# Designs tried in a protein design run: designed miniproteins, single chains, continued (2). Part 36

Each design is a single chain, and the fold is of that chain. pLDDT is the mean over its residues in the fold that is shown.

## One batch from the design tools (miniprotein)

Design m5311
Fold by ESMFold2-Fast:
Structure m5311 (fold): chain A 58 residues (1-58)
Amino acid sequence: MPSPEEAFRQHGDYLLSTEKDKDEVIEKAKRVADHLARLTGDKETAQRALEEFIKRVE
Protein backbone atom coordinates (compact mmCIF):
# COMPACT_ATOMS: atom_id res chain seq x y z
CA MET A 1 0.00 0.00 0.00
CA PRO A 2 1.68 3.22 -1.17
CA SER A 3 0.26 5.70 1.37
CA PRO A 4 -1.02 5.48 4.97
CA GLU A 5 -4.36 7.08 4.12
CA GLU A 6 -4.98 4.75 1.16
CA ALA A 7 -3.96 1.68 3.15
CA PHE A 8 -6.18 2.76 6.03
CA ARG A 9 -9.13 3.52 3.75
CA GLN A 10 -8.98 0.10 2.07
CA HIS A 11 -8.54 -1.81 5.33
CA GLY A 12 -11.31 0.19 7.02
CA ASP A 13 -13.75 -0.53 4.20
CA TYR A 14 -12.91 -4.23 4.43
CA LEU A 15 -13.47 -4.25 8.19
CA LEU A 16 -16.86 -2.55 7.79
CA SER A 17 -17.91 -5.10 5.16
CA THR A 18 -16.98 -8.12 7.31
CA GLU A 19 -17.39 -6.90 10.90
CA LYS A 20 -20.82 -5.74 12.08
CA ASP A 21 -19.69 -4.73 15.59
CA LYS A 22 -18.83 -1.03 15.29
CA ASP A 23 -16.82 -0.98 18.53
CA GLU A 24 -14.63 -3.84 17.30
CA VAL A 25 -14.16 -2.18 13.90
CA ILE A 26 -13.10 1.08 15.58
CA GLU A 27 -10.70 -0.75 17.92
CA LYS A 28 -9.05 -2.53 14.99
CA ALA A 29 -8.87 0.75 13.08
CA LYS A 30 -7.07 2.40 16.02
CA ARG A 31 -4.50 -0.41 16.03
CA VAL A 32 -3.95 -0.04 12.28
CA ALA A 33 -3.50 3.73 12.61
CA ASP A 34 -0.92 3.27 15.39
CA HIS A 35 0.91 0.66 13.32
CA LEU A 36 0.97 2.85 10.19
CA ALA A 37 2.14 5.91 12.15
CA ARG A 38 4.99 3.89 13.63
CA LEU A 39 6.02 2.39 10.27
CA THR A 40 5.78 5.56 8.17
CA GLY A 41 6.66 8.20 10.76
CA ASP A 42 3.58 10.14 9.58
CA LYS A 43 1.48 10.18 12.74
CA GLU A 44 -0.61 13.18 11.66
CA THR A 45 -1.83 11.56 8.42
CA ALA A 46 -2.59 8.30 10.23
CA GLN A 47 -4.57 10.12 12.92
CA ARG A 48 -6.57 12.10 10.35
CA ALA A 49 -7.42 8.93 8.43
CA LEU A 50 -8.53 7.29 11.68
CA GLU A 51 -10.72 10.28 12.64
CA GLU A 52 -12.39 10.36 9.20
CA PHE A 53 -13.00 6.61 9.39
CA ILE A 54 -14.57 6.83 12.86
CA LYS A 55 -16.79 9.70 11.66
CA ARG A 56 -18.05 7.53 8.80
CA VAL A 57 -18.66 4.51 11.08
CA GLU A 58 -20.53 6.53 13.73
Scores: mean pLDDT 70

Design m5312
Fold by ESMFold2-Fast:
Structure m5312 (fold): chain A 85 residues (1-85)
Amino acid sequence: AEEYLEKGKELFEQGKYEEAIEYYKQAIKADPNYAEAYNNLGVALGRMGKLQEAVLYFNKARELDPNYKEAAENALAIAREQKAK
């Protein structure tokens, strides 16, 4: 699980959001309770403008770890503002 998450992060840093999403999905498949993987998947989807999908994954991350609630809401707000401009 962790190895897939780290590879996803590397791709995300390179702006390869679609490839990063595939690795985050592999991390979730290896550990379905991996809150960080759901949060990072939501961030990558938000960067691609898939805001509805991003919200679903942020909600899942929050359900698994309540500490992600504010981080997910802030990330979604930033993604929405970038799309409004």
Scores: mean pLDDT 76

Design m5313
Fold by ESMFold2-Fast:
Structure m5313 (fold): chain A 69 residues (1-69)
Amino acid sequence: SEGLARAEARGQEYAEKMKKYAEELKDDEELIKKVAEMTADEIGELMYNSPSPDEKIRWGAAVVNAEKK
């Protein structure tokens, strides 16, 4: 099924980008602190209003990094 193959490819791309952005942003202490001070609703609004999928993924990666500290 073409739809399933596309969903799997998108999932892999998402996972790879998330890992890449998490590694790139792990030493961004200012961003980690900023995200840690934000509510889940504020983060959700930023992700929702982000103009590109890549920006949404970067916000998700920043949240993961903030939760690790």
Scores: mean pLDDT 75

Design m5314
Fold by ESMFold2-Fast:
Order: C-alpha cells, then structure tokens, then sequence
Structure m5314 (fold): chain A 60 residues (1-60)
C-alpha cells in the first residue's frame, strides 16, 4: 500500500478528486481532514500513477 496526501483548493475540488479516486480505484482508502485527502492505494503502478496525476492536477 502507498499513501499520498492531496491538498485541494476548495470543497468542490476536494469532492471531485475523491469521486475520481473512488470510481477508478474502488479498493482505495480515503481519509478527509479539512481540504486534505489522505489516499492509500495498492502497490499497483497504474493506481499509483493515477493518484500522482490527480495530486499534480490539484497543485496546478
């Protein structure tokens, strides 16, 4: 399992990120604290790459 932190700029972005992760990686564990998502995914390169791309998108 690999854990990522994604910081959203607002609640709409937070919800969007969470929904995309839940839809693409059903086995992902998501914890929300304020505007921060803590996401734990399987040690699968595709799952890891998906979350890294969302993290970069949120940082843009």
Amino acid sequence: MVTFEIKAKNVTELIGIALRIMGEIPDAEIKIEGLTLTVTVPDDPEAIAFVEELQKWAAS
Scores: mean pLDDT 82

Design m5315
Fold by ESMFold2-Fast:
Structure m5315 (fold): chain A 69 residues (1-69)
Amino acid sequence: MKKIRVRVPAWAVGNVEALIKKYGGKLLERRWEGDLVDLIFEVPEDKAEEVIKALREMLPDGGSVELLE
């Protein structure tokens, strides 16, 4: 399993979680930081690159995605 950190506005959280669930991932941590939410997910290793690409395509301006391990 690979861990991914995603930072998004609160309104985008549901869309990010739905995408991760589609790829068999799960939410490990959700942290509220003002107007942004830090989400840490665990995803299958063989799906990590596809998930990151899909997240980058759907993320709004100011959103970010980072592979942790």
Scores: mean pLDDT 80

Design m5316
Fold by ESMFold2-Fast:
Structure m5316 (fold): chain A 72 residues (1-72)
Amino acid sequence: MKKEEVKKKIEELLEKAEKALKEGNYEEALKYLDEAAILLTKAKKEGLLSDEEAKEYAERISELRLKVYEGL
């Protein structure tokens, strides 16, 4: 997978997680966030993302997870 493809896939997973969260589907939102986190970890290991890009995605995943747990 190329850098652009990885970024697109992470963004798609984050979008799906946000939609699920908005609809109150917390379990589904967490599944998409877990998929995004796994993909992010693989992308970092393969050197496909800069440290800064990886940090931004990790922060977005963490923020959405927090919203799921707090029901915000």
Scores: mean pLDDT 83

Design m5317
Fold by ESMFold2-Fast:
Structure m5317 (fold): chain A 72 residues (1-72)
Amino acid sequence: MVNEGEVLLSFGEMYISIGDKLASQGKNEEAIESYEKAIKLYEEAARVGDEETKERAKKLIEEAKKKIEELK
């Protein structure tokens, strides 16, 4: 069974997917908002998750931040 942190990572990944679709449509502001929501979920996952979840969350946060910078 997935732990609470893993569930939060899954929700974050959903927002990344939404952001990617919005960015592909040129909706950069809306894409950034979706990526920021994903980062917030990844930060919560890192807070409540195990060591593996924390490592994954940290990597995913960095990836999401890079996506935001690319759209500025």
Scores: mean pLDDT 84

Design m5318
Fold by ESMFold2-Fast:
Structure m5318 (fold): chain A 99 residues (1-99)
Amino acid sequence: SNAEEALDHLVKAADALLEGKYEEAIKHLEKALELTTSPEAKAAIKKAIEAVKKGDRIEALENLLKAARALLKETTNVEKAVAAIFKIIGILIEAELGA
């Protein structure tokens, strides 16, 4: 589904942010934005893009988590959405610790 593909792009964006690949992160966020119809997810993804452009990796990851939570409501694949949420949480913890 479009929601499942959007979740994949949010996870790839989070991985890119952890690696400092900000341009790659923006490309994945733009793809996630195209794939979602959720107003809440769109708002969170737009805030994440703005945060990446400002170099605020932590704010970007926090907004990715908000977007993934919004997409959980739009998908029939609850297991995939929950897995994406936990992966983004793990990446956020690593980013906060400077790993």
Scores: mean pLDDT 88

Design m5319
Fold by ESMFold2-Fast:
Structure m5319 (fold): chain A 61 residues (1-61)
Amino acid sequence: MSELQERIRKLAEEADEAFKKGDTEKANKLSQEIGKLMDELRRRYRAGELQKEVEETLKKL
């Protein structure tokens, strides 16, 4: 499982809380960080990194 996906989820939750509190600056900063992590996740998906992680796990069996 990807730590990157879990981190994105946590940041999205923090951004939602910041919006509810009216902390627009914090919410904007969190949204920018989420965007960067989403780009990294998309890049790994295109490079087959997720597929390689599965293959490496199977080789350990």
Scores: mean pLDDT 73

Design m5320
Fold by ESMFold2-Fast:
Structure m5320 (fold): chain A 67 residues (1-67)
Amino acid sequence: MSDVEAAIQMTRMLGREKAVFKVELKDGREGLLEAYRDGRVRLIVGDEEEDLSAEEAEKRVKAITSG
């Protein structure tokens, strides 16, 4: 969702290294989205961790979320 880009902007505005958001996947799992001020996003689902760019994270979250 576009909220990924907003989350990254929020970390920059607040001067934080990262912001952590909970996402509900269409797969039925719950994951964590870590948005970093440098534009990186880390998607954590259970024990799996993926490093994504802001653009890739936006596409990925849009594809895998149901909310």
Scores: mean pLDDT 72

Design m5321
Fold by ESMFold2-Fast:
Structure m5321 (fold): chain A 59 residues (1-59)
Amino acid sequence: MEEDIERHVERTRALGEKAAAASANPEQALANVQRGVDVTREFDEEILKKRKEEEEKAK
């Protein structure tokens, strides 16, 4: 569960870093990648929280 979120965040970061290295402004692109990673993590955590609440109601 939390391992899946961390894996997803790492994958997103790795892809973004590769794209940033190929951009005309790598520093700015890398900063945008970090922001994207933070947003992705928050989204995944919210989905996981919703899922746990549904499981708790079913038990």
Scores: mean pLDDT 72

Design m5322
Fold by ESMFold2-Fast:
Structure m5322 (fold): chain A 86 residues (1-86)
Amino acid sequence: MKTAEEYFEEGKKLYEEKKYEEAAKKFQEAINLDPFYAEAWFNLGKALYELKKYKEAAIYYKLALLLDPENEEIKENLKKVEEKLK
């Protein structure tokens, strides 16, 4: 059985290969195993941002920030995606 961390690392590799839809699926698997995995929520948001799903990206950045409220990178990416929203 794969761990949340193993799915997360697979997602990161796919993200680096610009396979954003496949990366998002792996980050979702990580979250399904560990819903408190702040970095997995954040990276799911990043993959959705690259897919131009800005509203969904904003939701997942907010969830990541709820789990890790002082994370400056999450705050910066949330601000960036909110600038893309109408």
Scores: mean pLDDT 88

Design m5323
Fold by ESMFold2-Fast:
Structure m5323 (fold): chain A 64 residues (1-64)
Amino acid sequence: MEEAKRILEEARELAENGREELLQAPEVTLVDLLALKLIEMEELGLSVPEEELLKGIEDTLEEL
């Protein structure tokens, strides 16, 4: 959970403050991929509870 919260926070920061750079040259990392997903969800007018996002990140980390 702590790692998942850190990843989510970094992804949100990147989506808000690094959007232009991220869209031009995303890295293949969980943070970059999640930031791109957050941007896409915002564009579509979708909102997902933070708890759902954290669970998704945790599940992904466990599968790795």
Scores: mean pLDDT 72

Design m5324
Fold by ESMFold2-Fast:
Parts: structure tokens; sequence; C-alpha cells
Structure m5324 (fold): chain A 78 residues (1-78)
């Protein structure tokens, strides 16, 4: 039904917002000022480049939690 589709969309949007918030918190807690600046520069070009930069930095720093959240966000955004 239309009502079920709208509810599923609202739930997905809330999950996206939650994951984005968690990613920001992990970045601020675990990455250096230089790495954070790299992410902001990538974000000025595109959201996709920002996500790729975050994924690269998560792998470099062996931050599995951050890597997992970025992958989940990419899946939700398609």
Amino acid sequence: SLEELLREQEEREKEIARIQSEIVDLILENLSDEEISEIFRAAQKSFDEALETIEKLAKKNNNEELLELVKKLKELLK
C-alpha cells in the first residue's frame, strides 16, 4: 500500500540521518585535523567524493566501525 511505502521511506530517511550523525562523531573523535580537512575539501567537490575519502581514511586507520557505517550509508543511498 502507499501508506506502507511512505512508512518505509520515513524509516530509511531516519536511518540515513542517524548513520550520518554517527559518521560525523567518529570522524571528530578518531581522525586528525589534517584528515578532517581532507574530507571537507572532498565534500566541496561532491558528496560521493567525501564518502570515498572517509572510506579511504577509515581503512588507513583500521577503523572498522567507521568503514561499516560508510558502507551501510552507501547501500541506503544507492
Scores: mean pLDDT 85

Design m5325
Fold by ESMFold2-Fast:
Structure m5325 (fold): chain A 81 residues (1-81)
Amino acid sequence: AEEEVKKYEEEIKKDPNNADAWLKLARSYLKLGKFEEAKRYAEKAVEIDPNNKEAWKLLAEAYHRLGKFDEAMEARKKAES
């Protein structure tokens, strides 16, 4: 998990517009229980690729884990669109 974080951070340094690398970084932080970081990186992924339904789903999960249920519902709606 922590080793995966370093790998994806290196990928982002090579290409900061790689939405998939931001999504993988967000997922790794979610697994580590670092929900604020997971939210931030998932927000980057949806900024780069707003049609990525998996990124919206991950953002919704991060909001839900932070107790931000209204924001989680809105992100989930984007994932289901």
Scores: mean pLDDT 83

Design m5326
Fold by ESMFold2-Fast:
Structure m5326 (fold): chain A 71 residues (1-71)
Amino acid sequence: DIEKRVEAFLKVIENSKVSAAEGLEMLGAYSGDPEILEEAKRLAKEVEQAGNDPELTREAIRRLLEKIEEK
């Protein structure tokens, strides 16, 4: 269930006291795919520029998880 994974990752970010941008980049790195990592960095920058909007952060996590799961 992708929604449970999104919620779990959001809690990891909150508990680790890392920024949303750092969390997204970390998720991208764990994919092992350079293209997913580059997209994660791009999404991280967009989320940071939007003031770490919770909805944009959730959508970014979901998109990255969907791309990882396609492999």
Scores: mean pLDDT 80

Design m5327
Fold by ESMFold2-Fast:
Structure m5327 (fold): chain A 62 residues (1-62)
Amino acid sequence: SPLERVEAEVQRVAAELAALSDRLRAAEAAGAPAEEIAALRAEIERLTARLDRLTAELEALR
């Protein structure tokens, strides 16, 4: 169903966001180059925006 597809997508994006957040913390702790830190932050912002949109779609399908 459309509901099941959006729920699966939310779970996948949430897992990716959690993994990227952990990667950012590890990179910051290791003193990674500013360019790498900025790239990780940009991807986290992108996935957060996507998760917000998917959550709105999920509510609309209920």
Scores: mean pLDDT 87

Design m5328
Fold by ESMFold2-Fast:
Parts: C-alpha cells; structure tokens; sequence
Structure m5328 (fold): chain A 61 residues (1-61)
C-alpha cells in the first residue's frame, strides 16, 4: 500500500514536470506538431496510470 502511494506520487510529479516542460517548449516554438502530439499522448498515459493507481489504492484500503 505505501508502495502504491509512492508510485502515485512519482507519477503525479512526472505529469507536472512533463506538462511544464511541454508548455515551456511550445511557448518557445521548439516543438513540431508531431512532438506536441507525442507529448499529449505521454500526458494522457500518465493520467491513465494515476487513475489506475487510485483505483488500486482504494481497493487496498
């Protein structure tokens, strides 16, 4: 259970870091449309993983 919480916290931090980095790179005009699409897919994957961990934590409690 503490391991699942640690994984969730790590995924949230990854989401924040990726979102911030993507936003800064887009604002600077450093990303192609393909790179922006890839970044959006990575953000969606992290959101899905966080939701899955939330479900596992709820069931483990």
Amino acid sequence: IPQLQAQRDQKIQELIDLARGLMEAVAAGRLSDDQIAEGQRRLQKLEDEIRALDDQIAKAS
Scores: mean pLDDT 81

Design m5329
Fold by ESMFold2-Fast:
Structure m5329 (fold): chain A 95 residues (1-95)
Amino acid sequence: SIMDKILEAGSLVAMAKMMLWEMKKEEDVEVKREVAERVRELVEEARRLIEEVEERREDLTEQQKKELDLVKADLEEVERLLEEAEEEIRRMEEE
């Protein structure tokens, strides 16, 4: 269902956010890279689900649109946090 896709995307975004938060405590660059790569996969899958739902936006209820827009906002924030983490990893690897 449409709601199942929105909820799945939301779960993937929540997992990505938790993984990025835990990665802040990590000192091993190799582990940070593996976590960042996994987070990238979660973000791409969440983006795919969101795009599938957006294609049907005109068919959505107002509540479903609100839930979708919240997940989209959370995804954009997680994407920014991931980009910041990837830049930190690159700087650590250059040293």
Scores: mean pLDDT 86

Design m5330
Fold by ESMFold2-Fast:
Structure m5330 (fold): chain A 65 residues (1-65)
Amino acid sequence: SKAKEYLIQGARLHSEGNYEEALEFYDQAIKLDPNLSEAYQVRGVAYEKLGNLEKAQEDWEKAIK
């Protein structure tokens, strides 16, 4: 699916330490599939790496529901 393709591209950037650009791809994945728990999980980690702990916590709560 297109959402999974965006998730994969975001994950690649995340692995390279490009957290801000990874967030753009995770946002696109979530817009296409708002129930994609994996996207919320990895977006939360990216927010944590950027120091946005509140947004990280919000995404992790979405990932487990």
Scores: mean pLDDT 88

Design m5331
Fold by ESMFold2-Fast:
Structure m5331 (fold): chain A 111 residues (1-111)
Amino acid sequence: SEAREEAERRAREAQAEAEARAKQAAADAARLRAFSARAGRPVEEAASGGVYVPDKYSEEEVIKKLTAMGMREEVVRAEIEAKGTSEIKTEVMSVEERRRRVEEWKRKAKE
């Protein structure tokens, strides 16, 4: 069936796009982890170094970071809008989540 062949082709294209996005998301996550490594620094030192990362990001900051990593802005905006609480936004740490991660990180550093 033509409809079946088109559906299978679209499914394959969607899978390839999902794989490309997953690879990009993994790279983005690695960079966010590097920023999280600085989350325990005093705000004054982090801010003066231009490396201060807030414990949360605005939508524009998330779009800017992912666009800089090679994602199209339209795609990032569409994903944020479609999910509301997208995985991208879910990776934005709240103050409480940041404290929890800093504590867990200190425990692991002790080991």
Scores: mean pLDDT 56

Design m5332
Fold by ESMFold2-Fast:
Structure m5332 (fold): chain A 62 residues (1-62)
Amino acid sequence: HMHMHMQKKKEELKEKMLKTVEAGIEYRRETKGWSEEKVEAMREAGKKAAEQNAKEQVEEEL
């Protein structure tokens, strides 16, 4: 049950962080004129960061 609870919490945190990342990328694409290649690279980096942050937050509750 603890594992199931941790997985759900991690997924929720990941979703929230991914929304923030996407909003930030879209904002900078419009304001900075980022290339499609740079946008994709930043999106991938943001997804990795969101996954890592979600993991850290779940571990903090141990």
Scores: mean pLDDT 74

Design m5333
Fold by ESMFold2-Fast:
Structure m5333 (fold): chain A 101 residues (1-101)
Amino acid sequence: MSPESRELVREAIELIRRAVEALKARDAETLEEVLERLRELAARLRARPDTPEEVVTLVLGAIGDIARALMLLKAGRLTEEEEAALLARLERYIARLEELL
């Protein structure tokens, strides 16, 4: 990856970390903000020819899980089991993205 693509991946990691903390705090407003910023970042990563397909797939996966968390939280349906599973998946996206830097 170029230095610019690596910077975008670092931004994605920091946004996913923010989503982890927001999910633990059950902060729907912060999750919504992070989701919007990650969607914009995913579009920028996809537009870059030097971005590995795996990076895009991981970021899109994180977007999907954050969107699900936000939906469940807003519906009052986020169980402790769903929260734990979502947190574990978000931590795995972070770890895998860090390996690709």
Scores: mean pLDDT 90

Design m5334
Fold by ESMFold2-Fast:
Structure m5334 (fold): chain A 85 residues (1-85)
Amino acid sequence: AQAELDAGVAAAAAGDYEAAIAHFEKAIELAPDSPVGGAAAALLGEVYRRLGQLEKAREYYELAARIYQKNPESRALIEAARRAV
């Protein structure tokens, strides 16, 4: 899960949004209700926003918000990941 999040962040930083999406989706699949899953969902929302897919961006931001409520530590991971991208 963490390895997929890290790989997604690296892909997004390189501008490879297709690879970033695949890695973030896998991170959510492996750890859906976790700080890593919350960070992946928020970053996936950001990637879709940059691609102009605003409806998908909203869906993933809403998913991240729900995970945040269950896992307060998710906020710290999302802020750290945003700084890396």
Scores: mean pLDDT 75

Design m5336
Fold by ESMFold2-Fast:
Structure m5336 (fold): chain A 60 residues (1-60)
Amino acid sequence: SQIQQLLQQYQQAKQQGDQATAQQLFAQEKQLLTQRANSISDPEVRQLALATLNTSSKSF
């Protein structure tokens, strides 16, 4: 999946010490996870998922 691909790229960037690329990939993955959270039918579960993503501002 796109999320798994981004996570793999993020881990590679971190291993290479490419902080700028890692931050960009983290932001892209967070955006995709936020889109998926918004597709959750249960509003309480959706809100919890979004809050969790917002708390993780620097890294996974």
Scores: mean pLDDT 74

Design m5337
Fold by ESMFold2-Fast:
Structure m5337 (fold): chain A 112 residues (1-112)
Amino acid sequence: AAQARVDALVEAVRRGEATPEQIKATLDEIIDAGDVPAAVRAVRDILALLHQSPLTEEQRRAILKAVAESVRKIAEKLGHPEAVELADQALNATPDEAVSLIARAVSLIEKA
């Protein structure tokens, strides 16, 4: 079920149809199930697709905020203060800065 939901979410992001609520809900479900590697892969895939998706600046900002909130949740659950700080910075950053900050946060999480 989780993999099918991730695949559907990634496809929705690719089409520019994903809502911030869907992204957060799906990522939070995976995180709560304890599948941190799957959550990290989903975040990475979403970030890679954002520049290719037919999204407005407002939509990109809202999606990046939702992704940053979920990454912050992973970082807190795993006890990674540096990744929490990067995710917090992403919440108030420009879209381009947010992508870079989130990518750095998930890189730290993935190495743990």
Scores: mean pLDDT 81

Design m5338
Fold by ESMFold2-Fast:
Structure m5338 (fold): chain A 72 residues (1-72)
Amino acid sequence: MSKEQLEADILLALGVMYLHLGKLAEKQGNKEEAKKWYERAIELFRQAIELDPDNVEARELLKEAEEHLKKL
């Protein structure tokens, strides 16, 4: 595994955590908190894609986070 792939994996894992925090905040009716977590997830997924552009999972998670943010 290259350094870029390892860094991408770490960013992806953090992004997934923030995406889950956003979904939790949204379920609790806290749209402001959900927005902050989704924006953080989006940034991390974008960075992961830049480091590992072949990662289909990162692209799909980015789309999911963007769709959740748009529907807030």
Scores: mean pLDDT 85

Design m5339
Fold by ESMFold2-Fast:
Structure m5339 (fold): chain A 72 residues (1-72)
Amino acid sequence: LEEIEKRLRELIEKYGESEEAIRKALEEVLKELKDELVRLIVEGQGVTDEAEQARYEAEIRRLDPELYEKSL
């Protein structure tokens, strides 16, 4: 959240404080947050093999396809 807040702030500073700029920055940050969260969950399970990590990430996304499709 702290790193997400910082990125959001930097994007708002760059694009401006308009509602449209905030909306775009938020969408970008949410996409990155989702990808990072999936990665952390896989790593937390002790999966070290890159190929196995990718398979596990795909499985997690398939368990909630609507949520992950929205974040893409």
Scores: mean pLDDT 62

Design m5340
Fold by ESMFold2-Fast:
Structure m5340 (fold): chain A 60 residues (1-60)
Amino acid sequence: MEVLDELAARYQATADPAAKEEIERAARVIKVRMADPDVRAPEPANLDRALQAAEDHGKK
């Protein structure tokens, strides 16, 4: 929800294709886990790592 919105914002703000690819991967993983009724809760560690990867690649 909020974290996916953060990733979407970074994806839109990022001009570097490599950074966009990392953000897209992170968002995809989170979306899949959230959409699955079998998944009780998203992994916070995965979320933090995804945001960190996006931040690192978008940092210029």
Scores: mean pLDDT 62

Design m5342
Fold by ESMFold2-Fast:
Structure m5342 (fold): chain A 63 residues (1-63)
Amino acid sequence: GDEELLKAAEKTLEAAKNATSAAAAGSAYHDAQRLIEIAKGEALEKAKEALEAAKRTLDSLGA
């Protein structure tokens, strides 16, 4: 349900923030994109935060 999608988005955001490699950050980016396609409301907003965090991490790693 929406609660499970929100929880998944929160985990993806944490993974994006803690990623130390381009591969890990790229995985978080893909997970966030998938969540954005299916999530709504609060879960969608959290998934968008995760996508932006993954973008910042990828940029900081030169990927």
Scores: mean pLDDT 83

Design m5343
Fold by ESMFold2-Fast:
Structure m5343 (fold): chain A 87 residues (1-87)
Amino acid sequence: SARAERRARAQALVDIGLEMQLKKLKGELTDEDIARAREEVRALIPPEYHEVLDRLIKKFGIGEAAFWLGLLLARDVSPEEALARLG
């Protein structure tokens, strides 16, 4: 169902965010980890959110970006509204 798909996406984004933040806290976060996580997040979200993702990564880093996208998507926040809130 569409609800189950939305929940699965939200959980995947949280899991990526947690993995990246734990690596960051340990000083083990690599550019390869960041690039891989960015591509994983891009695959999980609609293309219209790709600009939101890149803005969030620049401001907060990949782990926090994944968390924010999970929240924005769970609350049905549009890409336009998300960009307005960021800028």
Scores: mean pLDDT 87

Design m5344
Fold by ESMFold2-Fast:
Structure m5344 (fold): chain A 59 residues (1-59)
Amino acid sequence: SADAERGLAQARALLAAGQYGGAATAASHVKRIAEEEGDEALAREAERLIQEARAGVRS
């Protein structure tokens, strides 16, 4: 969906900017939309971004 695509772009931009909390929030929103739509590939990508954001905070 357009909302998921926009959220995914926002999560990636926030990750690139080092804004890990915002990136995790945006990626979590994308994951919820993907799960509701049955888009398993998008849900996996969103989960990957959540984990990357969490790793950024710890490193």
Scores: mean pLDDT 84

Design m5345
Fold by ESMFold2-Fast:
Structure m5345 (fold): chain A 64 residues (1-64)
Amino acid sequence: MVELLTQAGKIVNEGEKDEKNREAAEKALLRFYVTKDKEGALKGLKEALSEETFEKIKELLEQV
């Protein structure tokens, strides 16, 4: 889990230059880590991120 969150954070930082969108995505990832609500996290990530960046993170989270 920690390794997946680190990798997801790197993808967010490389894919999203908007600080507000990065913060929203980081909050969604933190919620997933704490609550294990994958569906809710993916919804939040989709709203915060570009489609390309979202798909990369979705693939990563599908491994969990």
Scores: mean pLDDT 76

Design m5346
Fold by ESMFold2-Fast:
Structure m5346 (fold): chain A 63 residues (1-63)
Amino acid sequence: MEEEIKELEKEIEKLREEIERLREELERARREGDPRVPELELEIGILEGLLGIYEGILNLLKK
């Protein structure tokens, strides 16, 4: 249980870092009129959804 919580927290941290990086790329793309904007928005949305699922699991494991 403790080890599983630790591993999940690491995955959550990694996912947050990836989302932050993509958000910075999205803001740059928006400023430059990059046609990748809708693709980046979709990717961020998917990763944010996944983050919510992992955070939900973590909350259940913490009781």
Scores: mean pLDDT 82

Design m5347
Fold by ESMFold2-Fast:
Structure m5347 (fold): chain A 55 residues (1-55)
Amino acid sequence: SKKKELEIKKKELDAQIEALRDAMERGVPIDPEFYEKAIEELRKEKEKLDKEINS
């Protein structure tokens, strides 16, 4: 069950990353560095979950 929970959370993080990338690509008037930092933080969290799942 724990691995299934981590996989679900990883998928949720992936969806958040996609949403942020879509916002950037659509030309939302923002500082791109802020979006890139937010995406990087989400990717780091996803990597931690992936290591737990695949260990």
Scores: mean pLDDT 77

